Designed miniproteins, single chains. Designs and how they scored, part 105

Each design is a single chain, and the fold is of that chain. pLDDT is the mean over its residues in the fold that is shown.

## One batch from the design tools (miniprotein)

Design m3666
Fold by ESMFold2-Fast:
Structure m3666 (fold): chain A 87 residues (1-87)
Amino acid sequence: DEEGIREAAETQLRSLERSLAAGDRGGARFILDYGIIPTAEAAYMQGHVELAVEILERAAKIAREHGDEGLAERAESRKKEILEKAK
C-alpha cells in the first residue's frame, strides 16, 4: 500500500527532524535505521522505487540541514543500494 508507506514515512521524517533539532543524534540514528530505512525498503519491495528513493533523499537532506553528515551519508548509501537492486 503506497499511501500507507507514504504516511509512515511522513511520521518518521518528522520524528527524525525533531530528534536532530533537539540535538538527539542517537535517537535520530535509531529512527533512520529502524524506522525510515525499513519503510523505504518496504516501498522498494512493493515496486515503489521512486517513493523509496524520495524517502531516503528527504532523510539525507534533513540530516545535512542539521549538520549530521554521517547520518546523511548513511541514508544516501541505502538509496544507492536500492537503485542498484532496481536495475
Scores: mean pLDDT 89

Design m3667
Fold by ESMFold2-Fast:
Structure m3667 (fold): chain A 93 residues (1-93)
Amino acid sequence: GREHEVILRGIGLILRTIGLEFDVRLLLKEGKISKEEADEILARLEAIKKGVFEILDQLDAGKISPAEAQERLDELQKELDQIDKLIKKLKAK
């Protein structure tokens, strides 16, 4: 039961990361961001995505509780929220 909520949240974070990767590529195409800045943001998004998969894998393996998984996802969501705010600011240029 509780594991399903964590899994669905993790999937949601991964999908949000993919959407932001698309936004970064569009900003690069429009000249609103440098190649180096784009690569840095994309690397951060990839690290968040990897982190979500690692949390879900540890949960599936019984290495962490659903509560511990939620706490770790809260940290990744905060990082993703910071990147989202940065991308929105860059879009306004």
Scores: mean pLDDT 89

Design m3668
Fold by ESMFold2-Fast:
Structure m3668 (fold): chain A 71 residues (1-71)
Amino acid sequence: NHQAAIEAYEQLMKEAPTNAQLVFELAKAYEANGQYDEALFYYGLLVKFAPDNHPLKAQAQEEYEKLKAKL
């Protein structure tokens, strides 16, 4: 249930908004649920706000470009 996962990650981000892993998982959940605009938004947040040395920043950039190419 992708919708339940989205709600759980949103609640966790409310308590730990700088957690890059939660932002990435939330973006993936939106993408899997077919909510592409939301997925792009959260991947974009990770690309913008994650530290340059964070491994998820590169992954978020790849997923962002792949998803953007579909739209």
Scores: mean pLDDT 78

Design m3669
Fold by ESMFold2-Fast:
Structure m3669 (fold): chain A 83 residues (1-83)
Amino acid sequence: MEEEILERVRELEREGRIREAAALILEYLGAPKEVIEKVLNSDDLEAARLVALEGGKKYGTMQMSDEEALAKLEENLAKLLAE
């Protein structure tokens, strides 16, 4: 299941559907619906920032990767787009 989400996120990113990829990551992480809707209404850069922020909050402080690779995926997605 998590692996399928990871693959789907990457597929969307490759297709240039950055906002939808970011929304999938956030949904998997349990972000509020309001945040997900904000991502879908934002520009690609803002969507990437939101993913990075949520990922950093959950995995950057007292938590290790809660998921097998999703934390790294969302972080790398944001970094790739921001760079």
Scores: mean pLDDT 66

Design m3670
Fold by ESMFold2-Fast:
Structure m3670 (fold): chain A 96 residues (1-96)
Amino acid sequence: SKTYEALAEEFNEFAEKAVEAGAEWIRVEAWDEEGKRTLLAEAKKGEAPPKVTPEMLRNHAAIRVKVYLSKTGKELSLSIEEPSLREAVRRTAEEE
């Protein structure tokens, strides 16, 4: 199993690469154990990417970093989730 520190590094590398690719926005979303979604942070093009911390990963059942690349029209995401919440996370993503 990866540590929370290693997982936070993966999220932050993903966000940094998205900035390099010219992302229009970057969002950090979290889910509680009941599957309720909260927006923890958002950055727009030209702003510093939001930083995922090990504490954020410890305090939430799931975290997703989502980015939009306007030049390709592509949305990318990286998520870490407790298996019991996969349906709730997927349902929320499908409602977007």
Scores: mean pLDDT 71

Design m3671
Fold by ESMFold2-Fast:
Structure m3671 (fold): chain A 72 residues (1-72)
Amino acid sequence: DDRFILKAQEAFLLGLQGKLEEARKILEEAVKKYKANNRTFLHLRILEQLARKIGNEELAKMIEEFYRKASE
C-alpha cells in the first residue's frame, strides 16, 4: 500500500521533469506489483489534480489512465 504511494510520487516527479515514458513504466510496474485499493485511487486522483493545477495536462492525463486501469 505505502509502497505503491511512494512509486506514484516517484512517477509524478519524473513526469514533472518531462520524463513521461519513465513515469508511465514506474506506474505500470506499481499497478502490477502492488494491489490497488481505495487509498491508492484517492492518492492518484490527488496527483492528477495537482498536475492540472500546475498546468501539466499530459502528466494529468497519464495519471488518469492509471487509476482507470487499476479500477478494472
Scores: mean pLDDT 77

Design m3672
Fold by ESMFold2-Fast:
Structure m3672 (fold): chain A 94 residues (1-94)
Amino acid sequence: SSVLQRYLDEIENILKDKPPLDAGILATARTVGEEYDAPELILKAVAYLLQEEKVPQSAWKPTIRALFQAYYPLGPNALAYELVEYLKTGKPKK
């Protein structure tokens, strides 16, 4: 829990200096995230990733679901860690 909170705090600190999130992407992230009880800061970081990578609207829901399906079985810290690394480096992990 304390490890997750540290990642969430890092996400919040980085995102506050970024431009506003697209409302449609964020709404899509919230809808998919409800299936995983994901924290709001994870949803905002996922929305930012899709916005920066210029993911087309038709791919928003499947891309978000694929991220949750890949990382959430490993625990909530796994996706949080990857999102922090993306926010710091601007590169998704290959």
Scores: mean pLDDT 83

Design m3673
Fold by ESMFold2-Fast:
Structure m3673 (fold): chain A 83 residues (1-83)
Amino acid sequence: SEPVVRTERSPEVLSTDADGRRYRHQVVTITVTGASEEETERIAKEELERIKRENPDWEVVDEHITRVGDTVYRTIVLRRPVR
């Protein structure tokens, strides 16, 4: 059967770093169910590259992967400067 892929985006959150720089943050979760480890990595990479192309003003600042059963959750933290 074909893997099930879902991408979800959190609300944007405003933050300020230690140097007084202001950023918008957003968390993106890519969920892949029913794929092999190799297919999951490929799918997640392709989805991340799509997100980066559609959001060129956002940078990836953190990434976390969690596996539960046949489902892989890839959580990506995106950031962009406030100007």
Scores: mean pLDDT 82

Design m3674
Fold by ESMFold2-Fast:
Structure m3674 (fold): chain A 68 residues (1-68)
Amino acid sequence: SHMTALERANERGLRSMEDVKKRAEEVKKRLVKEGKVKTEEDVSFTEASLYIQGEILNAPEVVEEQLK
């Protein structure tokens, strides 16, 4: 069975808004490292939030598809 988004977030240590913001920074850095964007500033907080949501749902590639 699929876990709820909240249960997945707790499993991933995303228990507070501060944890979510820190994760957004990690997502931005990862996208730069992977060559998907030129700089961290090229990734909006909204885009980073969609990547976090996709990660919580174990579907990060679905988020990338939506951003195209």
Scores: mean pLDDT 61

Design m3675
Fold by ESMFold2-Fast:
Structure m3675 (fold): chain A 81 residues (1-81)
Amino acid sequence: MENAWKRIEEDLKKAFEKSREEYLRTIDELIRYGSPEVQELARKAREYLEKFEKDGKAEYGINALLYLSIAITLYKREKEK
């Protein structure tokens, strides 16, 4: 059934809804203190989160989390600890 993507969408919605402010705060911090590369990735994460909130497509939510994860990893590498 076409249900697989709906399940992912629901799981992403629940995760985002519970941690929405934390995700947005993290993105904001990355944009303020990160390198230009980190800032670009954080902006992409924000765009995909906004698209996911409006459209609900799983691919947008997945991309938002992927870009956020990469941005955090690079930011921590730059800051070290």
Scores: mean pLDDT 78

Design m3676
Fold by ESMFold2-Fast:
Structure m3676 (fold): chain A 60 residues (1-60)
Amino acid sequence: SALAEELARATGLSVRTAEGVVRAVELDDPVILANARAELEKLGVDGDAALALTRELLAR
C-alpha cells in the first residue's frame, strides 16, 4: 500500500516489514503491537516512533 511505502521510506524498513507494521496498527491488538515493536527494535528501528508515525499516516 502507499502508506507502507511511505513508512518504509521514512524508517528504512523493507516495504514487506512496513506492511506488517501498518497491519499491526490497523488491528490495534496490544499483543500484536508489542510484537511489532519488538521486531522493529531487533532491526535497529525505534518501534515506538515507527508505530506513532504509522498511526499519523493512517489518520487524516
Scores: mean pLDDT 83

Design m3677
Fold by ESMFold2-Fast:
Structure m3677 (fold): chain A 73 residues (1-73)
Amino acid sequence: MEAERRREIEREIAAVEALIAANRDTAHPVLVEAAEAGVRLARLLLEGTPLEEIERLNEAVLARLRPEAEALV
């Protein structure tokens, strides 16, 4: 991964973690869980985890959260 892209992702992770901390008590639990899952997947990407594995994990997260998200509408 290019150094500048890695640095951008690291800054984005830090920003999302700050938003999660600020909104944990006020945001809907499913949104907090989705944001936390996104942070975990982004960190795996930075660690060099194969994209195929990240895609499988993302699919599992989306499958788990889809019914909860649909219940919000």
Scores: mean pLDDT 74

Design m3678
Fold by ESMFold2-Fast:
Parts: structure tokens; C-alpha cells; sequence
Structure m3678 (fold): chain A 64 residues (1-64)
């Protein structure tokens, strides 16, 4: 999954997951939401590399 569209969906999934799990430490949740949203923005702009990097960083913040 290396398309910009898929990166945007991955970023959205990370942000949604972070918002759905309030038991996650607030700093990690905030970081995951931030990276998820940046991944969506980059993916929608056609930047697959930046989109996937942000989705990965958000997932890492959640411990995934």
C-alpha cells in the first residue's frame, strides 16, 4: 500500500483510532492524531512518501 490515496486513508485510520481510545496516554494520543491528520493532508496532496511516513509515526505513537 504505497499510493497517496491509501496513505490518506491510513492517516485517517490512525487519527480515528487515537480518538476512539481515550485510555491511551494523552501525549501519545495527541501525537497520533497530529500525525494521522498530517498523513491525510499529504496523501490528499499526492505526496505518498510523506503521507505514509506520517501514518507510520502516528501508529508508532499508539504502540502499533
Amino acid sequence: MRSAEQAARAGQGVADMARAFPAVEPARRELAIRHGELGVRAGRAGDAEAGWKHAQLGAEALGI
Scores: mean pLDDT 80

Design m3679
Fold by ESMFold2-Fast:
Structure m3679 (fold): chain A 86 residues (1-86)
Amino acid sequence: MLSDEEALEEAEEALEAARENIEEARKSKDLHERYLLLTSARMNIAAAKNLASLIKDEEKREEILKRIEELEEEVREEEKRIEEEE
């Protein structure tokens, strides 16, 4: 089983991957590529949520969940931009 430190580290890695996907989606001019990148971001956010559930330290878990919420908002904002361009 993962330690709290290992679960936190893996959750942070998943959140960084999601952020990179969102940033690449913002840079892309291809609507299909942007959609696929946002799908990848959602998958990485889901992985971070699963990892957060393994963190026993409530304060550390709460911090990761807050970052998840922020990234979910960024994905929604980018999805709205794609919808407005269609």
Scores: mean pLDDT 84

Design m3680
Fold by ESMFold2-Fast:
Structure m3680 (fold): chain A 89 residues (1-89)
Amino acid sequence: MEEELRKKMEEIIERAYERGIVSEKLVERMRKIAELLVEVHRRLPEVSEEEMVALFTTAVLLGLSIEGLIEMLRLDGKEELAEALRELA
């Protein structure tokens, strides 16, 4: 599970880098968020891998803002996910 989740997020990072939209420094920040989301999934294993990948993609769209991701999750009623992310960040 954990390695598969990491691989899926790494594929997203590689595609973004190949498109020339993100710099190497942004890739490093994306990887830090990916590691954070793996920790969140470890705490909340009932959340699907697909949902975790969607959260990672949303974080990228929010300019890698963890605060923005937490706010989005709260607005969407996903308070348990938002709190786990806040605690681990």
Scores: mean pLDDT 78

Design m3681
Fold by ESMFold2-Fast:
Structure m3681 (fold): chain A 80 residues (1-80)
Amino acid sequence: LEKLKEEIAKALEENAEPEKIAELAAEAWKAQLLSRGVPEELAEEAGELAKRKLLLELEGKDASEEAAKLKELVEKALAS
């Protein structure tokens, strides 16, 4: 997780492709949730939502729906 956060920071500094930055963010979300015992299916869904949210934000589009879904999924997964 820490290494993925560092890779995201480096990608942003190097002005990497938005898709690559979003991919790294999705991997970080999935890794963190898996480390907390969240089922792989839910961790993958959270990763996809995080990637979509970040891509929309980087393109200057509204990501409020993706952000809300991500929050709800993470809260539900961690409550179990």
Scores: mean pLDDT 75

Design m3682
Fold by ESMFold2-Fast:
Structure m3682 (fold): chain A 65 residues (1-65)
Amino acid sequence: SVRDQVGARLGELALRYPEVVEEIQAAARAINAGDREGAIRYLEQAKKRAPEAAPEIDEIIQLLS
């Protein structure tokens, strides 16, 4: 499912970019609560703090869009 794909990618993202783990965890909580817009907002915050993660984050945002 899209949820399983997003969950797996968020887990991998947190391992590669531990500096933005709080934003990644907030995005995961938003997804579990059905708040897609909130999840995208947290992922955009993660992207601003770790621009090197932008390609991986953009792929996750596309799955949520």
Scores: mean pLDDT 87

Design m3683
Fold by ESMFold2-Fast:
Structure m3683 (fold): chain A 63 residues (1-63)
Amino acid sequence: GPETVIRVAHHDTGVPEEVLREAVRLIREGREEEAFELIAKAMQEHGLSDEVARSLFEALKKS
């Protein structure tokens, strides 16, 4: 489920779980572009690539 993906992503990236939960909420509301932008910004702030952001976004959508 999404909580498992959130926990693993937080551990691996340092991005706060609250930011990842907000992204899940936006995905569920059909606001996928806003969810991706939120994830991409958080990944950039933690020195990670847009590729990592895309992989996490797809994982959250499938959970």
Scores: mean pLDDT 83

Design m3684
Fold by ESMFold2-Fast:
Structure m3684 (fold): chain A 90 residues (1-90)
Amino acid sequence: IETKLPLTEEQAREMVEGAKELAEKSKDPKYSAQYTTAAALLGVAAIISGHREAAKDIAQALKEYGETADLSPEEAEFVKRLGENLEKAA
């Protein structure tokens, strides 16, 4: 799937909502890598497109996923750190 950049404001908002919804559905550890990869890519796309607030909201969704998903302590720390790095890059 090829995504056109830069994202529109509407697309950025949809990506924030998608990241939050997918986080709730991906709490099973088997989906952790898939969710983390998807959310990180959405965050990078928002940053590249200049949508700083959307990038911060996606970063927050990643940090919350690290708190609430059934992850190992090491996986939870990694996901939270990814969210922190996205927030700093935004």
Scores: mean pLDDT 78

Design m3685
Fold by ESMFold2-Fast:
Structure m3685 (fold): chain A 78 residues (1-78)
Amino acid sequence: GKGIELVKRAIEEAKEGNVEKALELMEEAAELSEDPFEAEVLVGMSRISFGIGKLINDPEFAAEQVVKQAEKLLALLE
């Protein structure tokens, strides 16, 4: 479905270091979820990880955490 394809794109964007784009795609996928609460929690955790990575100047940490949360969101949508 559309949500699954959006999350797959988010994982690829995060792996390429495009974390902000990955977060946008995850948010769009979460809005299409049949369990929006759990999906939004995973997006929220991803945003927190992005903020921490920015604060400590560790973009690799941010990317790795966003990939992990996106993989959990993908499992939720399947």
Scores: mean pLDDT 81

Design m3686
Fold by ESMFold2-Fast:
Structure m3686 (fold): chain A 81 residues (1-81)
Amino acid sequence: DEEERRRLEEEMREFEENLASKSIEERVELYRRARERLRELSRARGLDEARLEENERRFEEILRRSLEKGIPLEEAARELA
């Protein structure tokens, strides 16, 4: 409950820090467009879907590490590299 809320707040904060130098509107639009295109390409190729799952798994691992240690997302990524 409280831990879930704290996790969401930390995720939001790290996301905002990474977006600090970019427009949120622009980044959201780019992600949405890329995501829609990737889904369509994955269905046509199948191979990219396995890589998408691996990338999502890797991101979840980085995010979990960031939350566990209370460190920036970039530093968590370096530790897991």
Scores: mean pLDDT 61

Design m3687
Fold by ESMFold2-Fast:
Structure m3687 (fold): chain A 79 residues (1-79)
Amino acid sequence: SDYLEAIDQAIAELNKVKEAVTDPSLKAQIDALIAQLKALKDEIKKGADSSVINKKLEELDKQLQALGDQVQKYLEEQE
């Protein structure tokens, strides 16, 4: 349940970021990451192995960090 709540919060935050950006490419990257988080949530609900979940969380964390860097750069370029 804790994992599902954390994923739901991450999806909500990504949707909020998407509202703040107008770049179609950046919106597409946000949508792709939301889709991956939703897929992981579905896998957790179906009882996926913890090693698979942890590996996907590590991969998604790297993608979240990279996206965060791109969003920060985008916002700085709008100033």
Scores: mean pLDDT 81

Design m3688
Fold by ESMFold2-Fast:
Structure m3688 (fold): chain A 81 residues (1-81)
Amino acid sequence: MPEIVLSNEEKRLLIEILGEITKVRDEMIAAGKSIEEIREALEKKKEELIKKYNLSEKMKQVVDIAVESAVRDAEAELKAR
């Protein structure tokens, strides 16, 4: 993302955050949760990570994009096309 410049520490943090988001997504799918419940769980995890790491507005925007991507992936998997 050319407009969003991340430091090496922010990049490392983003990798960790993406791992946590995908883990929650996969666990919720395995538990047979609805897409609405998956979205709620991912939004809750996002807020937890924002608080835990005192994320900047820039990092919050990046994490929001990651959550939306995870929800779309879960929706595609649940629709079993």
Scores: mean pLDDT 79

Design m3689
Fold by ESMFold2-Fast:
Parts: C-alpha cells; structure tokens; sequence
Structure m3689 (fold): chain A 68 residues (1-68)
C-alpha cells in the first residue's frame, strides 16, 4: 500500500531527525532502522497502525541504548 509506505517513511524520518537532534549519527540511525523498515513494508498482513507502533518502539529502544 502506498499509504502504508508513506506513513512508515514519514515516521522513519521523524525518528531519525529526533535521534540526530540528540547527537546520534544519521547514518547509524538509518542502518539501525533499515532492516525493520524493510520487514514492515514487506509484511502485507500488518495494519498501518501496527507497523508504525513497531517502528516507534524500535526507535525508542535505539535511543535508550545510545543514551545509556
């Protein structure tokens, strides 16, 4: 779905910007999220809301690891 791809890409960019604002390297943030983004885009059984929730949780988990 083009709507699902757009929603995931918009949230991915928002997460990367938030991580960059607190000192995380953009390239490292992109590499960390890329495998999950590809899985979420490939899984046609996931709703848009379920995909966004999984991506948001992964972004938060990454943030907590780099700030520990």
Amino acid sequence: SSMKRRAIEELREKIIRSLSAVGVDREEAEKALEPLVEELLADESLTIEEALQRLDRAGLAFYLRVKA
Scores: mean pLDDT 83

Design m3690
Fold by ESMFold2-Fast:
Structure m3690 (fold): chain A 61 residues (1-61)
Amino acid sequence: SNQENARRIADTLAEKYQLSEEERDALFNFALALLNAGKSLTQVESAAEARAIEIALARND
């Protein structure tokens, strides 16, 4: 399902980029919205990873 795919994408990227629980949930909602809009899984994975990188860079660790 789109919800299962969005959760997997968000969880994978949250682990990879050390995102917070709140950031992971935001990424889940972002991925789910794109999947529900009919974007392909590949397009959504690419867009979600770009978003995860932006979130990680904004933290200035």
Scores: mean pLDDT 86

Design m3691
Fold by ESMFold2-Fast:
Structure m3691 (fold): chain A 62 residues (1-62)
Amino acid sequence: AEAAAAGDVEKLREIAFTDPDLQKRLAAVTALARLGDYETLREIAEKDPDPLVRAAARNLLP
């Protein structure tokens, strides 16, 4: 368990799913990819209301 990384991931997930600002959600998606949270990226690629955010998440998957 990586306490610092886990805290960052949880905060970024909250932003990615709840922030009304498209730019903040895109930043959260990029940060989640850097941390290797590909499960959350797959979720965003399927469920985000904005097709640009979904495409960004999909493009960051390995």
Scores: mean pLDDT 77

Design m3692
Fold by ESMFold2-Fast:
Structure m3692 (fold): chain A 56 residues (1-56)
Amino acid sequence: NTPEQDEIDVAAAKAAAEVFNKTGKDITDPEQLDKAVSEAAEAARKAMEEVRKRIA
């Protein structure tokens, strides 16, 4: 892969992991867990877009 694509993938993974680390461990409610999953996905998308803007 290109270095740019690898950087985007790493940024997305880190953003998602940070959301889960801060919220997932303390969540016992299924609704809150679902929200954390959605939030992690959004954080990953934002991180990917930010890296793409930096590369472009």
Scores: mean pLDDT 72

Design m3693
Fold by ESMFold2-Fast:
Structure m3693 (fold): chain A 84 residues (1-84)
Amino acid sequence: SAAARALEEFLALLDEAAAAGSFTPEQQARLEALVAELAGDPEALRRALEAVLAVLEEKARKYGNAEELAHAAEQRERILAEIA
């Protein structure tokens, strides 16, 4: 389905961003577009959002950067509000 393909692309982008150490604004915009495709599948959407939070929390833990955790919370709320 479109949601399944969007999830695979989302996870691939997330993995690339994790390897690079952070998200760019352009990567976040594309991830948000993919999340919109996932809105028809609540389980896929949940997995995508949890994966983002896990990556950002681990980076904040390793590098002591609380701004990444705050950014993740803001992105989560924005995405959920837009697609709710």
Scores: mean pLDDT 70

Design m3694
Fold by ESMFold2-Fast:
Structure m3694 (fold): chain A 83 residues (1-83)
Amino acid sequence: LREEARRKLKEAARLLREAGDEHLAEGALAAMETGSVSLAHGVAERARKLAKLSDPETSEKLNRAAELAEEAARLLLEDQRKQ
């Protein structure tokens, strides 16, 4: 579970860098290193907002990064529920 979340956040960071948002990519990597559900969710929300302001190609990358970050947030939350 945690390894899958880590991989998704790493891929999200790569897509965010390709989209030109280095700061948001660093946010995804921070979520990966800390396992923070809140950071992963924040990255997804920010990426979706930026996608609405971007050209179609950049928007596609930002939306995909948001999906990956949100999936990672769900996986991290599931991990927190395991005793």
Scores: mean pLDDT 82

Design m3695
Fold by ESMFold2-Fast:
Structure m3695 (fold): chain A 79 residues (1-79)
Amino acid sequence: SAEEEQFLKQLKKLNEYMLELVESAKTPEETRELVEIARLTLDYVIEYVKKYYPELTEEVEKMREETLKKMEEILKEKE
């Protein structure tokens, strides 16, 4: 649906924004804090998706895993 497409588009923008924030962090400590905030945010998003856009759950979970993996790689490089 158009509503689901719009939601997915906004979520992709959120994921990109969070990755940019983690990448821009100047210290390992700041990077760790931003990664933790991102994990909590994405966990809440999954619960929202399960309730309001259940057919998107698998796609959103894959995006969550990919985003968190990229954040872990950034953190590892800065440690």
Scores: mean pLDDT 85

Design m3696
Fold by ESMFold2-Fast:
Structure m3696 (fold): chain A 62 residues (1-62)
Amino acid sequence: SALLERLARALGVSVAALTRGLRAAASQGDVGKRVAIHELQRAAPEVSAEELRALLDELAAE
């Protein structure tokens, strides 16, 4: 997705690496998702917490 590409660029990682990391964070439940959102907002403050939460929820459902 375009959001994953933007986040990967901001973090200096590949989209595949970011997707694996986010799925791992989501698998740790609410705490993992909260930590991931906080870290992602530090790297990409222009992305809202709501957008990041939606992305993590989508990845957790897969």
Scores: mean pLDDT 79

Design m3697
Fold by ESMFold2-Fast:
Structure m3697 (fold): chain A 72 residues (1-72)
Amino acid sequence: DVFERIEKIKEKIKEVLEKGKEKGSSEAIELAKQAQKKLDEFLTNSTATPEEHFKLLKEAEELAEKGLKLLE
């Protein structure tokens, strides 16, 4: 379910942003912002092919996961 995947990515971005601020990690905060930008592009981009469109969702997820790993 694409909706569940989107919600999971939003939760991860929020966690990275909150923990990044708590730890003072500028790199983690930047990764969260980049992940949010990719997610926003996925939600608003109507001109990309389906393959390119879902690549944005994957990139958002990977950036959020990278932020979580950085904060471990």
Scores: mean pLDDT 82

Design m3698
Fold by ESMFold2-Fast:
Structure m3698 (fold): chain A 78 residues (1-78)
Amino acid sequence: MTEAELQDLSQRAFEQLKQEDPALAKELKQVYIQAILEIVGAENLEKVDDAYVKSFAKMLELKQEHVERIFEILRKLL
């Protein structure tokens, strides 16, 4: 995936988040979603299980439900 494709996906995911969960969107910046995509990779989104989401949330000091929401939106856009 190119840098431009990552940026586009991040923008679309953030717009979707603003529509579905405006409160979470206020706490999360688009740059944060882009960073998640850069770390995980779009091709690995299908391979991410609940244990990985929980570990990832702990590592980033986020609530598990927030990370799950981001992954749900990203998967819908692929």
Scores: mean pLDDT 75

Design m3699
Fold by ESMFold2-Fast:
Structure m3699 (fold): chain A 73 residues (1-73)
Amino acid sequence: SELEKEIEAFLEEIKPKAEEAYEKKDKKLQLEVLLETGERLIALAEELDTPEAREYAEKARKKIEEIKAELEK
């Protein structure tokens, strides 16, 4: 599927940063990796532009805001 291929490509791209975050035990960097992953998935859902994908994106944005709040602590 197109979505699966785009997700796999993104995971390969983010992998070095994720590995660094876990190796250094850097909580802030770990949250940044999670935030970037979530934002990419929201972008892919919006690109699909179906009613279900739009609803998913709105719900996911709320979770992303929670992660951003955690990063500011």
Scores: mean pLDDT 76

Design m3700
Fold by ESMFold2-Fast:
Order: sequence, then structure tokens, then C-alpha cells
Structure m3700 (fold): chain A 68 residues (1-68)
Amino acid sequence: SGVEAAIGAVLRLIGSPGKAKVTLSSGEVIEVDASNGEEVNKAGKAILDAEGETVVIEAEGEKTVFEL
């Protein structure tokens, strides 16, 4: 599950100007352009499919940690 945390992460991405970074607990980093709905959807699916306990969103020089 972790649906609420995943939604929070996606909302953080959508509110980001330009590029944001999604870091999965595996260490995988996904760069996302918030203006590109396909990239946002792909990142959202990766977050939901992740076998991990945390997701980190980096946008505007800020890091937000979401616990799944």
C-alpha cells in the first residue's frame, strides 16, 4: 500500500517548477519534468511498484521524505 504517501509524492512533483528528482529506497533516481504528464505518470507507477519503505522528492533544492 502506501497510497497516501505515494499521492503526496506525486502532488509534490506536480507542484514543482521544471525538473524534480524521485529517489527510491533502492537508490534509483528518476528525473521528472512536471510539465510532462507521461513522465509524472511513469514516476508515480515506479513509486507504487517500489519494494521499499521510503521515497524522497527533491524539488527547488528541498528534500521531502515520504514513508510508504
Scores: mean pLDDT 73

Design m3701
Fold by ESMFold2-Fast:
Structure m3701 (fold): chain A 96 residues (1-96)
Amino acid sequence: MDDKDFMELSSQVRNLDDLLWRLKLEEPQLSDQVDQILVLVSKAVTYISQGDYDKAIELLEEARKLASSIDSPLAPSIVEQLDKIIELVKKLKKKQ
């Protein structure tokens, strides 16, 4: 029923986590900004699990804004991944 959409969301979140950990390893000076994004994403995932998609979208858009301010070759990929996750959460919200 929801399995396909939740599998896709889980996959996109894992891809985002991978990109964020790569950024933290390759550019340690950005560690504080990466940790802020990781905290926002973690909170958003918690709200998704509670069915609070509006709060999840708010937190993901805050993470996207922070990611877009990062001066790194990985930042566009992180922003793109966040955009994909936001779209998936919006689709889940429409099905409730």
Scores: mean pLDDT 84

Design m3702
Fold by ESMFold2-Fast:
Structure m3702 (fold): chain A 57 residues (1-57)
Amino acid sequence: MKGLYRAVQDYTAKTPEEISVPKGMLVEVLEVVDEEWVKVRLFGSEGLVPKSVLEKV
C-alpha cells in the first residue's frame, strides 16, 4: 500500500536496484513490487527495500 513508512531497522542495499535506509528514517512507498519488496523514495532517490524492514506510520 502506498504511503509513509518508517524503517524499523537499518537496511544496507545488496544490489544496485536496492536502496540503503537507516533505522528510524521515513520513506514514501511508491509501489508494491511483490510480497517481499517495495519501491520507496528517499531524498529524491528511488529503490527497492524489503517490506519486513518497514512499519506503517
Scores: mean pLDDT 81

